# Designed miniproteins, single chains, part 72

Each design is a single chain, and the fold is of that chain. pLDDT is the mean over its residues in the fold that is shown.

## One batch from the design tools (miniprotein)

Design m2477
Fold by ESMFold2-Fast:
Structure m2477 (fold): chain A 87 residues (1-87)
Amino acid sequence: SKDEELEKLIKELEKVVNEALSKLTDEAARQELMELASELVRLIREKAPLEEIKKKADELIALLRKQGLDDEAERVEELVKKIEEVM
């Protein structure tokens, strides 16, 4: 089902976020990453408009790139694209 595929993609997103958190030493950046990721997951679960999901994802991706986590940022971009295809 769509809900099962969305939950799978959410778990993959949470895994990427946890990997990013393990690489961050700045507590402010960690807190911001956790808050953005939590909001993104909430929007996906609530089936918010794709434009809102994309905007929150772009904020998360921008934070990851600012912190030098380009690989994690690219993985989030790929997961968001898959989420858009399922929704």
Scores: mean pLDDT 88

Design m2478
Fold by ESMFold2-Fast:
Structure m2478 (fold): chain A 98 residues (1-98)
Amino acid sequence: MSVSTGSGGVVLTGPSEVKEGETLTLTATYDGSEIEKVEWYLDGKKVTRGRLIVDKEKRTSTLIIENVKLEDSGTYTWTVTTKDGTGSASINVTVVPA
């Protein structure tokens, strides 16, 4: 498990390494104003696969990608938008061959 602390009170937690075919789970927490919007990026591109869970009141977001592939390796960035500004944190994940 890796923990990355970013801007605006964002903490991103997840594995630094995951085996191909396993499930990748990344969890972000934010301390501040209520979450209006969250986005996940992989190497600067919006993540469009997997399951995204957002709890606006608890200021948490979880990204779950099942059956990970080698192309799922890279820098995952979580961004949060609130009425008072934006926050972000990044974590590096490596998918290793099965």
Scores: mean pLDDT 80

Design m2479
Fold by ESMFold2-Fast:
Formats: structure tokens, C-alpha cells, sequence
Structure m2479 (fold): chain A 80 residues (1-80)
């Protein structure tokens, strides 16, 4: 699949993987995986917005929301 913002999507993917790893490390695997799935969902939302005729700005905001969600969960898991 073609990514609308490959660098941002890569950052989201990286944060999602870190959230999964943190979840495994602290025994909260379901929370880490859930965060990763939500982050990937936001990337998919951004791609769908752009492909359906939405603006690059709208698509970018959706992907950035995914990045924030992944980072927020990662920080919470690391604070345990």
C-alpha cells in the first residue's frame, strides 16, 4: 500500500512497535498491542481521507493523531 506521508507513517509504525515492546516488558501486552492497532488505524484513516479527495492537511492530522496516541501509551507504559 502507498503511504500518503511515508516519513510520518514510519514514525507512527516505530512508536507503535515501541509501545508493543514496552507492553511486553511490563506485562501489559494487550495495552501495547491495542495502542499499535489504534495507531495503524489512524494511518489508514489518513490514507482513506486523501484517497477519497480529502486534503493533505486532513490526512496529515489523522496520521499525527495516531503518532500522539502511540507516544502517549508508550509514555504511560514506561512510567509503570
Amino acid sequence: MAKVFPELSEEVERAALEAVRAGVEVGRISEGVGAALRAIGYVTQGELIYKSGGSEEEARRAIEAGLRAARETLERLRAL
Scores: mean pLDDT 78

Design m2480
Fold by ESMFold2-Fast:
Structure m2480 (fold): chain A 64 residues (1-64)
Amino acid sequence: MEELEKKLEEIAKKFGEKYNAEISVRIDGDIVHVSARPKPGSSVEDAKKAAIDVANEAFKLLDE
C-alpha cells in the first residue's frame, strides 16, 4: 500500500539523519529488506545501527 511505503520512507529518513547514513527500505510480504550505507563522517557501525532500527520499526508496522 502507498501509505505503508510513505511511512517506511519517513522512518528511513529519520534514522538516516540520526545515524548519518543513507537508508533504503522495502517490504516483500513479511520480509523487511533494509540497505544502509555510511555517509562521509559516519562509520559502518552507525550504518548497522540505522539498519537495525529501521528494520525493527518497519516490522512493527507490518505486524500491527
Scores: mean pLDDT 77

Design m2481
Fold by ESMFold2-Fast:
Structure m2481 (fold): chain A 80 residues (1-80)
Amino acid sequence: LDELREQALAEIDKYIDENKKYLPDEVKQKIRDAAKSMIDTAVEIAKKNNNEETARRLLEQVVEDTKKYIDELVENYKKK
């Protein structure tokens, strides 16, 4: 579970870094804080269910949702 959590955080950090020129430091921190909160919630749900498959699905969803949010922020920045 910890490995899946760290992998999700690493994927989000990598995606933030790939888009860093379009993201102010304050925005990057807000994305990281939101992602950590969502990941922690997913981990708590997975622990209660004692199901690694549920954990993997929830963490994959958090990563994808976070990437979509970053994409929206990047597109909005490029339009300015």
Scores: mean pLDDT 79

Design m2482
Fold by ESMFold2-Fast:
Structure m2482 (fold): chain A 101 residues (1-101)
Amino acid sequence: MDEEKRAVLEIIALSSKLIKEPSMEVVLEILAVQHRLASGADEKTIEELKKKLKEELEKAGKLEEVIEQFKKLSEENLEELVKEALRLGASEEEVEKAVKE
């Protein structure tokens, strides 16, 4: 439960950051948090996957498209992520701090 709560709060913070300052680096961090939560992969594996995904998207000319898609998803899902964090036992203060930064 604590690990899921921390992951959701981190995704909220990254989603808020992506809405304000869209970048592939923020998209990769969101994916990294999700992949760690789902698979328990170590940091080395996560770094290798982030690097490979970025290189593949650059070669395909899809970086801007992926950034726009993740920004839109972040805008649509932010309210649901906030509700999920509260359900997992996050305080209103923790959620407010994540959304602002």
Scores: mean pLDDT 80

Design m2483
Fold by ESMFold2-Fast:
Structure m2483 (fold): chain A 93 residues (1-93)
Amino acid sequence: MEEERELLREAARTLSEQLEKLAKTADLPDDLKQQLLEAAKKMREASESDVPISEILKALQEGQQVLDQASKVAPDLTRAAQDEHLRKGLAFA
């Protein structure tokens, strides 16, 4: 349980950092940038707070949904963030 929570926290922190970089560096619509920043903030808060695993998973799912929307607008720019998410083993969490 604690080990699983720590793994999910690390994943949330990593994905948060990737979404934050994408929002700041990519040429995306302002509304999409704001959604990426909000998702990144929620995941960062989940990674740093003593919250239940369900809250961390919810933040990760929301982040993935926003990343999917961004990938439809700028697929090349979002691919690296998606690959990092999969590399952390979140695809089947």
Scores: mean pLDDT 70

Design m2484
Fold by ESMFold2-Fast:
Structure m2484 (fold): chain A 84 residues (1-84)
Amino acid sequence: SSAALEERQRRVAELLAAGDLAAFEELVRETAEDITLTSAEKKLKKKFNSLEEVAKSKDEEAQRAAKETEPLIEETVAAVRAAL
């Protein structure tokens, strides 16, 4: 429901106010479908999720690719924060 979405957005705002970016990113990833995003933000979020999956691997090539795309992760996080 919209009320549940609003509650989650408030919780995310609390994490951002506390400066807990890691918890914020995890919550956003988990509740991605419940957060209202623009089409551009959704595209950035898809890239962010892919980079997180790459970073979770122990493949050196995948880890290097994730590190090389750190600016995209920052843009995605900023876009998601703006959507909240």
Scores: mean pLDDT 56

Design m2485
Fold by ESMFold2-Fast:
Structure m2485 (fold): chain A 62 residues (1-62)
Amino acid sequence: SLSNTVKKLAPDGVKASSEQIKKYYTEEQGLSEEDAEALVETFDKDGDGYVSVKEMQELIEG
């Protein structure tokens, strides 16, 4: 089952933009913008500006 956070970031069940994920971590989790950027860069392995649902599960639930 997908977490509520993953469903919120990727309502289509496919992917979320790196910008949306950075916003979540800065606003909801209190990370600095630099820390959120580093975290997203780590999980955006393809550098396409998107994080897949699988990568988000590893990031949020892993």
Scores: mean pLDDT 72

Design m2486
Fold by ESMFold2-Fast:
Structure m2486 (fold): chain A 81 residues (1-81)
Amino acid sequence: FREMVEKIAKELGLELSDEQIDLLVKFAQAVYGETGDLELVKKLITDALKEYKKTGKPLSKILIDKDIDLGVEALKEAVLG
């Protein structure tokens, strides 16, 4: 997932911190663990990074909103705690 996150960020012209990349990797792992759907993971990471680029909203807030929309429990503790 790390290479996937880094590739999408580069394609969007974003330079992410290691902390931001780690957060996105944890999100990707949680979504894939719950769904088994790699295409969904790619879409959600792309959508989150596009929103981050457009709004400047904290990535953690964008990801928790996505987690709530998906009903994925595994990431909530990692993002909020």
Scores: mean pLDDT 74

Design m2487
Fold by ESMFold2-Fast:
Structure m2487 (fold): chain A 92 residues (1-92)
Amino acid sequence: ADEKLAEAIRLEGELLLRQIRGEPLAPEEIEERARRAKELYLSLPPELLEELRAIFRAGDEKAFEELLKTKAPKAYEAYKEAVERLEAALAA
């Protein structure tokens, strides 16, 4: 479960990173990566998926980070790496 969530976070972060860097993005590539991330989220255990849905619906970034820290440490590492890369790209 944790590894699937980490992969979904990496896929979404990589798409956003390429967009921030002004790299050309084919619509088909964006759709394929978004589809893969969605499939990974939907394949999570029902309890974890329900908690994520509640957090996303509320827009609660702190609750999302706490969920990752406590229940998905590999996904938390992927999230922190994605945030670091995005912050570095925005600072450039």
Scores: mean pLDDT 76

Design m2488
Fold by ESMFold2-Fast:
Structure m2488 (fold): chain A 74 residues (1-74)
Amino acid sequence: AAEALRAAGERAARALEEMGRHELAEEVRRGTEEALAAGREAELAAALRAIADWLRAIGRDAEAAEIEALLAAA
C-alpha cells in the first residue's frame, strides 16, 4: 500500500542522512511523494529496491533489510 512505500522511502532517506548524503535524502523523500501522487508505485518500488541493493553492497545490511521488509508489506 502507499503507506508502506512511503515508509520505505523515508527509511531509505534516513539511511542516506546517516551517511551524510542530506541532499540525496531530500531528493528521495520528494521523489517518493511525487511517485505516489502520480500512481507510479511500481517504479518507486523498483527505485527503493535499487537503493536497498546498493546499501547491502556497501555493508549496510540492517538498513537494506528494513527497506526490503517495508517493500514486502507494500
Scores: mean pLDDT 86

Design m2489
Fold by ESMFold2-Fast:
Structure m2489 (fold): chain A 72 residues (1-72)
Amino acid sequence: MAKALSEENKARVAEIAAEEAAALGVDDLTVTDALEEDGELNFRVETTAEPAKLNQIINRANERARAEGIKG
């Protein structure tokens, strides 16, 4: 079951994703949507980053969000 995150949690996920993107030299990543499904975060992003960097950013962002207890 997919559940939309609260506005606060969406904003935090966007901050985390932007920070992880910046750490890899990506400054054009935008989070367009954020959902929780089966305890996992699913978020949609727009970026010109290479697929390998995008995967690394998403993995790091998910790990940090889970560590912070972001659930929706």
Scores: mean pLDDT 76

Design m2490
Fold by ESMFold2-Fast:
Structure m2490 (fold): chain A 96 residues (1-96)
Amino acid sequence: MELEELVERLRERFSKFMSEKQVEELVRLFKETYEKYEHLGKEAAIELAEGLAEGVARIIQGVDFVIEMRKLGLPLPQNPEELEEAKKKIEEARAK
């Protein structure tokens, strides 16, 4: 039950930024990491699983950002100004 509650928290948090398929892969990684490190103690296994899931979620968000830019025909940003403009265009495209 406790593990399933943590899984539901991950789904709720990341479903706002990721596709259902990406969230399910993140949940799978969380569960596999927990099982791998459970022998170190439940609390340590949870901390490691949450840390790894967070790291992978950030990587997936970065890759998704590049894919969305390519779909909109935007070049890779060369400076912070262009990066903020690209983010805004992606947000506007998703909001419709």
Scores: mean pLDDT 74

Design m2491
Fold by ESMFold2-Fast:
Structure m2491 (fold): chain A 73 residues (1-73)
Amino acid sequence: GSVTSGKGVTFLIKNAKDEDAAIVSSLLKDAGLFFKSLLTKSPQGLELTVSKEDADTVKTLLQQAGFEFEEGD
């Protein structure tokens, strides 16, 4: 498939701390998404940006891990 540089999907993982960042990183590595994602700290928690095609997988991983998150553009 063609690599498209476009607007990804950003998830705000609420109330996340440094230890939660490590957990999220491990989940992404297990799914093969770690190197395709951008995980950054925000005042409200962690922001995780992924491609649109990977968004559903990430949403499932966060739900299974029990994280509270908000989906945005």
Scores: mean pLDDT 76

Design m2492
Fold by ESMFold2-Fast:
Structure m2492 (fold): chain A 64 residues (1-64)
Amino acid sequence: PSLRLTIEVEAESEEARRRALEAAERAGKQAWSTGSIDQAAEAAKAAAMEVPGVTRAEARVEPL
């Protein structure tokens, strides 16, 4: 399907933001690859929020 996982992160530093995006992409991609596409956004958001210095994280699946 023509779908994309969109991840938005706000963090206190560029380093924290980068780490959060990497964690979110890994978690989201893992959920997506196992057929849990509906949980990909939730997995990505949860992973990003675990990174120290992250103040906000949002993730969603949307049309490309």
Scores: mean pLDDT 79

Design m2493
Fold by ESMFold2-Fast:
Structure m2493 (fold): chain A 91 residues (1-91)
Amino acid sequence: MELAERAIRLVEEAIAEPDPEEAKRLLAEAARLFLQMDREGRIEFLRHLFELEKKVNPELTEEDLEEVIETVLENWEEVEAALRKGIAAIE
C-alpha cells in the first residue's frame, strides 16, 4: 500500500520535472519500488497509474484497467525484465 502511493508520487514528480535526466531518475526509482511490491501493491499502483493515464485518454474504461492488470500479472516475467532493462539504461 505505502510503496504504491510513494511510487505514484515519484511518477507525478517525474511528469512535472523540467530536467529530463532527473525525470528519468524519478521514474527509475518508481520502477524499483514497483518491483519490490507484492501482488496487492502492484494492483494498487497500476490503478493509480491508470487514473493518471485516463486524464490524457478519457475513453479508457474500468474494463481496460482490469485487462491491463491481468496482462501485467500474467506476463510478470516479461514486465520485470523490461523494467530492469529500462532502469539499467537510465543508470
Scores: mean pLDDT 80

Design m2494
Fold by ESMFold2-Fast:
Structure m2494 (fold): chain A 76 residues (1-76)
Amino acid sequence: AREKIRELLLEQIKERGGEVTKEIEEKMEEMIKEVEENPQLLLDAAEANLASLSGGVRREAELVLEMAKIALEAKK
């Protein structure tokens, strides 16, 4: 699950032409830990807010939703 979520985040960084620095790697690992620790809470929060969001904020919420779903599937 962690590896799949990390891959998803790395693809998003590459799509934007971003550089993967140590600081970005640390932030990614922190986000992965949060998603694995509370996937249902993050899923519920993202779904509740998704209808009210647009543009880049909506895309960020959709990414959180996808990460939470991956973490939940790994617990089965």
Scores: mean pLDDT 72

Design m2495
Fold by ESMFold2-Fast:
Structure m2495 (fold): chain A 94 residues (1-94)
Amino acid sequence: SAEAEAAALLAEFRARAEAILAEFRKRVSQATTPEEIEALRAEALRRLGEVAEETLRRLKDLGVWTQAVAAELYALVAELQAEMERIVAEHLAK
C-alpha cells in the first residue's frame, strides 16, 4: 500500500541518518578544537540534508508525498538535528 511504502522510505531515512549520527558522534569524540567540531557539524548537516532530499524525491516519485508524510519527514529531521546538538553538548561537558 502507499502508506506502507511511505513508512518504509521514512524507516530507511531514519536508518541512514542514524548511521550519519554514529559517525558524527565518533568523530566529535576525537575532536580537539571548536573549529573541528563546527566543521564536523557542517558536514553531518550537509549529509543529512542530502539523504532528506533524496527521501523527499523518492516519496514524490511514488506519489505518496502528502502533508502528513511531509510532517513526519520534517519531524525526523528536527529530531536528528536535536540529537546532533546533544552529542556536541555532551562532548563539551567532559
Scores: mean pLDDT 85

Design m2496
Fold by ESMFold2-Fast:
Structure m2496 (fold): chain A 84 residues (1-84)
Amino acid sequence: SSKEAALNLVKSHLRIVGMKVDIELAKKQGLISEEQAEKFLKQLDQIKSQLNQAYKNQDFKALQSAIDNLYKLENEIQEAIKKG
């Protein structure tokens, strides 16, 4: 539904904010490189653009795909932090 899609968009934006905080803290603690941090931040900005475009177009399949990509990226970020 349109209301559920709007809620999922808001939750995804809040998740992106949290991931950016994790990246900045990990960078400050030397757990990831500056190059890794920059790459992850660019990927988050790309997914944010995909989320916004999918919602604007009422493309709920594309919205779900962007959300799935966001969770995949979150796992990649957490694994990079864990290995540092």
Scores: mean pLDDT 89

Design m2497
Fold by ESMFold2-Fast:
Structure m2497 (fold): chain A 68 residues (1-68)
Amino acid sequence: MPEIKVDMSKSLTDQLMEIANQVLDNGLLSEEQVGLVLQDMVRNTQGQSQKEQIDYTLQLLEKVYKES
């Protein structure tokens, strides 16, 4: 997967939106695949830091991309 640009100074919501837009705009994954990744992140990162939630999201996006 190409490198996804993340601005760590932004809110979690803004960072997730920018990540989703980069993945979708570049045709890397479908809207359904991105939605499943975000649902998985919400379920598995409750109570974690913003950095850990973003790192989890990026790792799962990379995994789904490689399996596609």
Scores: mean pLDDT 83

Design m2498
Fold by ESMFold2-Fast:
Structure m2498 (fold): chain A 84 residues (1-84)
Amino acid sequence: DEWVKINQEYKEALLEDIKKKIEALKEKLKQTTNEKEKEELERQIKFLEKLAEKIKELDPSLDPDDIRKTLVKTAEEIKQELEE
């Protein structure tokens, strides 16, 4: 299926992008002395780590539009959970 290949490539690209963003945020966290900025960076890292876990579990056999909608919904759910 063309969709499975496209979804798998998209999934792998997203995971690599998230990994790089987490690494950049962790480096910034090491250099940051402001307490509020540290809390925000830690929250962003936690969000991206949870998002990466959910993306790894994503079924690539779904339609690309359904994958996109699922990713958006998952990101919103993780964001709400971290606001608690």
Scores: mean pLDDT 77

Design m2499
Fold by ESMFold2-Fast:
Structure m2499 (fold): chain A 84 residues (1-84)
Amino acid sequence: GLADAVTKLEKAKEELKKLPDTPDVKKALSLIDQAIEYARKGDVDKAISYLEKAKEYLKKLPDTPEVESALANIDEAIELLRKS
């Protein structure tokens, strides 16, 4: 449900906050925050769209465990939102 999806997105944000504060990391965090806001408003399609954009920025980063964990949590959140 929505609460589980938001929990996954908060975990993704915590992983990304462990990384250096680069423009791509900042943009990904901003997009995740916008996705959480749209999900809370019930706009699931926009929430998923913002998460897909966040994933594009994360794929530009080095393949670290923190990036892998963030991507996995975002993918799980998208699946939870689609089931809502």
Scores: mean pLDDT 88

Design m2500
Fold by ESMFold2-Fast:
Structure m2500 (fold): chain A 87 residues (1-87)
Amino acid sequence: SKKKKEIEETSKKALELKKRVVSEEIKAAKAGESSLPDDLAKEAPPEVKELVEKFEKLLGIKISGRTWGETLKKLEEISKKELEKLK
């Protein structure tokens, strides 16, 4: 039950982070700025790295992307699948 709860909480956190990032990207695009999550030179925020480490430990998988935006998309896909399994 503890592991199931940790997977649920981590999945919810990943989905909320994705919503926040999308909102910031839309805001940046309106300001004429480049997409930060798709920039190869931009390091992932600590919360993205934390979610990767938690899912890798909890699920026994490896998560990687060329940009932290790709990594965040994979976290969203994993989160949706895991939340569906818990219902």
Scores: mean pLDDT 74

Design m2501
Fold by ESMFold2-Fast:
Structure m2501 (fold): chain A 80 residues (1-80)
Amino acid sequence: SEEEKIEEAKKEAHEVAGELQRLLRDNVDKVLNDPELMKLLEEASKLSEQVGDAKSAKEAEEKAERLKKVVEEIKARLAE
């Protein structure tokens, strides 16, 4: 159902946000010295909120997918 798809997208966003929070805690020095990383973090925060506020499966899934991509970019940047 559409409701099940929305809940699944929210669950995925919650898991991704939890992973991001752990990565930030472990890399605080890199975060404080990287303005581009801070911009990616702001985008991830906004996308996470948008998934939480989504009223359609399409919106929830689209925002969750973008959130996952932004988090992967953050991971790649932290690995530098």
Scores: mean pLDDT 83

Design m2502
Fold by ESMFold2-Fast:
Structure m2502 (fold): chain A 55 residues (1-55)
Amino acid sequence: APSPEMQALNEIAALAQAYRRGELSRAQVRARLKERGFSPAQRALAEALIDALAA
């Protein structure tokens, strides 16, 4: 089974793909990360990872 860290990375990858496809706006991505209970620092890191994966 995937570790909690791997599950979080898979969710970030899925958000990056949806954002890249135009299915989610940046505001919706931020809302999803907040809904998952990420701290402000964790959300900043996740946004950077999403930007890298969506490029």
Scores: mean pLDDT 76

Design m2503
Fold by ESMFold2-Fast:
Structure m2503 (fold): chain A 74 residues (1-74)
Amino acid sequence: GIKLHPDVLRELQELVSAADIDKNGTLDADELEIFVRLLENASPEVKDLVAKFDLDKNGTLEPNELVLLVRSLQ
């Protein structure tokens, strides 16, 4: 598993929860746009973590990449 500082993990979970409007535990394309917007104001540590799962390296996160990120934290 990935060893993260508790505050970084909490911030990431809060951002994901805020973007998950329908509360189904996954992000669709519209919810992902909200997540990316929230991420712009997140801590550098959270941004670095998300960047590791940006497979396209284009500065945006595909919906499936976020699912892999959340799974890797459990």
Scores: mean pLDDT 63

Design m2504
Fold by ESMFold2-Fast:
Structure m2504 (fold): chain A 74 residues (1-74)
Amino acid sequence: KNKKIIEILEETMKVAPSETAAFLRGVIKRIEKGEFLSVEEVENLKKLLLSIITDPKAKEAVEKAFREIEKLLS
């Protein structure tokens, strides 16, 4: 599960601004250490990414990625 979530976040970093990518790297490091990511943290991360990314195709990719993460955490 965690490896799949990390892979999704790494792909998201490729379309995110550098500041957002640095934040996502921090999230990945927390997951690698076995920290549990709460539903609230996932929702907040999704909202942050969607507010920063202006490209419609990148927004769609983020929405799809987070739908997959939510399924893995449920």
Scores: mean pLDDT 73

Design m2505
Fold by ESMFold2-Fast:
Structure m2505 (fold): chain A 106 residues (1-106)
Amino acid sequence: SKQEEIVKLYRETLKKALSVIDDIIEKAKAEGAPEEYIDRLIQLKFVIETALIDAINLAKTKSPEEVKKYAEDLIKWAEEMKRLFPELKEAYDIVIEGEKKVIELA
């Protein structure tokens, strides 16, 4: 079903985004970044993970119109976050591309 395709796409987006963030965190640790900076990256990872898990749950339970609206809101959020935290640009780009595909499917 279209809902199953959207859920699969969100799971793939989540996996890709978290993988990129984990690479960024490990590189920062290897370069001796301050503990406070690492903690901030971990907090941002938690926020991205929570947003995408919420998106998966919405895709399973809500109408296509509601799924599309949430995807549009997540794109706006991710574009703003990419400006504020350019070190996570690659992760936010993955979220934006995933959400655009969800909108096309919905």
Scores: mean pLDDT 89

Design m2506
Fold by ESMFold2-Fast:
Structure m2506 (fold): chain A 80 residues (1-80)
Amino acid sequence: SVEEKIKEAERFSKEVRDEALKAGATPEQADAAATHVKNAILAKYYGNDLLARYHLDQAVKILEEAGLPELAEKVRERVL
């Protein structure tokens, strides 16, 4: 259902935000990465692959710039 997919996206985006903050990312970086992760998952669910790729690339870029390449890979794998 749409409700289940929204909850899944929110749960994973919160995990990304919390992990980024614990690893020393700024709140702004953590919030931005989490927002892009949530948007990427939802865009993919609705079949908007171009939008999903855009948001995935933004999240990965933010996490890599924050010095978190392992978290960036985890995000890439989970969102696809």
Scores: mean pLDDT 89

Design m2507
Fold by ESMFold2-Fast:
Structure m2507 (fold): chain A 57 residues (1-57)
Amino acid sequence: VEEELKSMVKGGKDVTVEEIGENKYLLTYSYGGTVHKDTYEVKDGKIILTDHKSEAA
């Protein structure tokens, strides 16, 4: 799951994946001078984006 999530942000820098709950992951990365924080849930073998937050640098 972590490697799959990291591969989704090929243009991102400083990519980190943190497990924040059972089948819930926080993906943090920098892209275009903005810090993105994406929350993903794994349901029935599917990775689903449930939240997106961006902060200007």
Scores: mean pLDDT 75

Design m2508
Fold by ESMFold2-Fast:
Structure m2508 (fold): chain A 61 residues (1-61)
Amino acid sequence: MTPEQQEILSLSEIIVAMLRQRGYPQSVIDEVRKITEESLKENKSIEEFLKEVSELVKKHA
């Protein structure tokens, strides 16, 4: 696993914890996990990963 992939995984766990703390539904958490898996499979950058997560969260805010 690359250093960027490890950072994406660490960021995803922080984001999931924050979303759970804020009372987001499990469906949103599941979507974040899907974005994480896709980002790792496609070797996306941290910036691309965060952009996709931000758009998901905005849709449900």
Scores: mean pLDDT 83

Design m2509
Fold by ESMFold2-Fast:
Structure m2509 (fold): chain A 95 residues (1-95)
Amino acid sequence: SEEEKRLREILEKLTKLAEEHGPEEFLKLADEARKKLAELAERIAREVGARTPIVRAIDALEFIYAYLNKDEKEIERVIERLRELHERARAEELA
């Protein structure tokens, strides 16, 4: 599937990045990225009025990669996808 292909691609990119940084530094930076993403998801959920914060696994992995590479454009794209996801969830709650 398209999601399986995207998942394989991001896992390969993250594996290479982990090799470049070394495991200790990679895990530290990945943990920082995960914490930042959780805070962003909670804020977006509150702003949209969604019942719970939602993060897709693929978006989490892509966010970690973008965060470690300081790729502001990709970070913004993930944030936009998170907002759309929460808006859809809220619309379904109201239907």
Scores: mean pLDDT 86

Design m2510
Fold by ESMFold2-Fast:
Structure m2510 (fold): chain A 85 residues (1-85)
Amino acid sequence: DLLEEIRRAIREGDFEKALELLKELFKKKFTGQKWNLLVEFARKAGKEAVPYIDELEEAVGSEDPYINFFLQMLKNDVLRGLLER
C-alpha cells in the first residue's frame, strides 16, 4: 500500500524514499491523504524538508496552481518553525 510505504519512510527518516513515493502519490491525483502525508513529512523532516518540497514542486506543481500554492505555503510554515511540536 503506497500510503503505508510513505508513512513508514517518514517514520524511519528516509526522506529521499518518502519524496519519491510522494511524487507517485501526487501524480495519481489521490484526494485527502496526500496533503496529510506531506504535512507529516514536513513535521518529521523540519527545515530539512525544504529541498524535498522544492523537488516535489518541480515534479508536480506546474500542472496545478493550487498544488504549487500549497507547497509554497508549507515551505513557509517549515521555515518559520510553525510545524514543530
Scores: mean pLDDT 76

Design m2511
Fold by ESMFold2-Fast:
Structure m2511 (fold): chain A 80 residues (1-80)
Amino acid sequence: GALEDALTAIKLALENALKVTSDPECKSILEQALTLVEKATASNASALIDELENLLKKSSNPTCKQILKDIVDGLKKVLS
């Protein structure tokens, strides 16, 4: 379904971002985001969004913030 497809796309995007990220703070935040997405289910999607928004608030790296923002915005559209 649309949510499962979005979660798969997000997982691939996070894995690719981790391969090119050299900033330790951003790398840690993206690894946490990947773990949250891998554990996500359709019934827990609201909690996933809240957890990802908390990671976005903790990041000081503008590239990392943009990656997390795009993910959150994408999930909100699928869940609307």
Scores: mean pLDDT 82

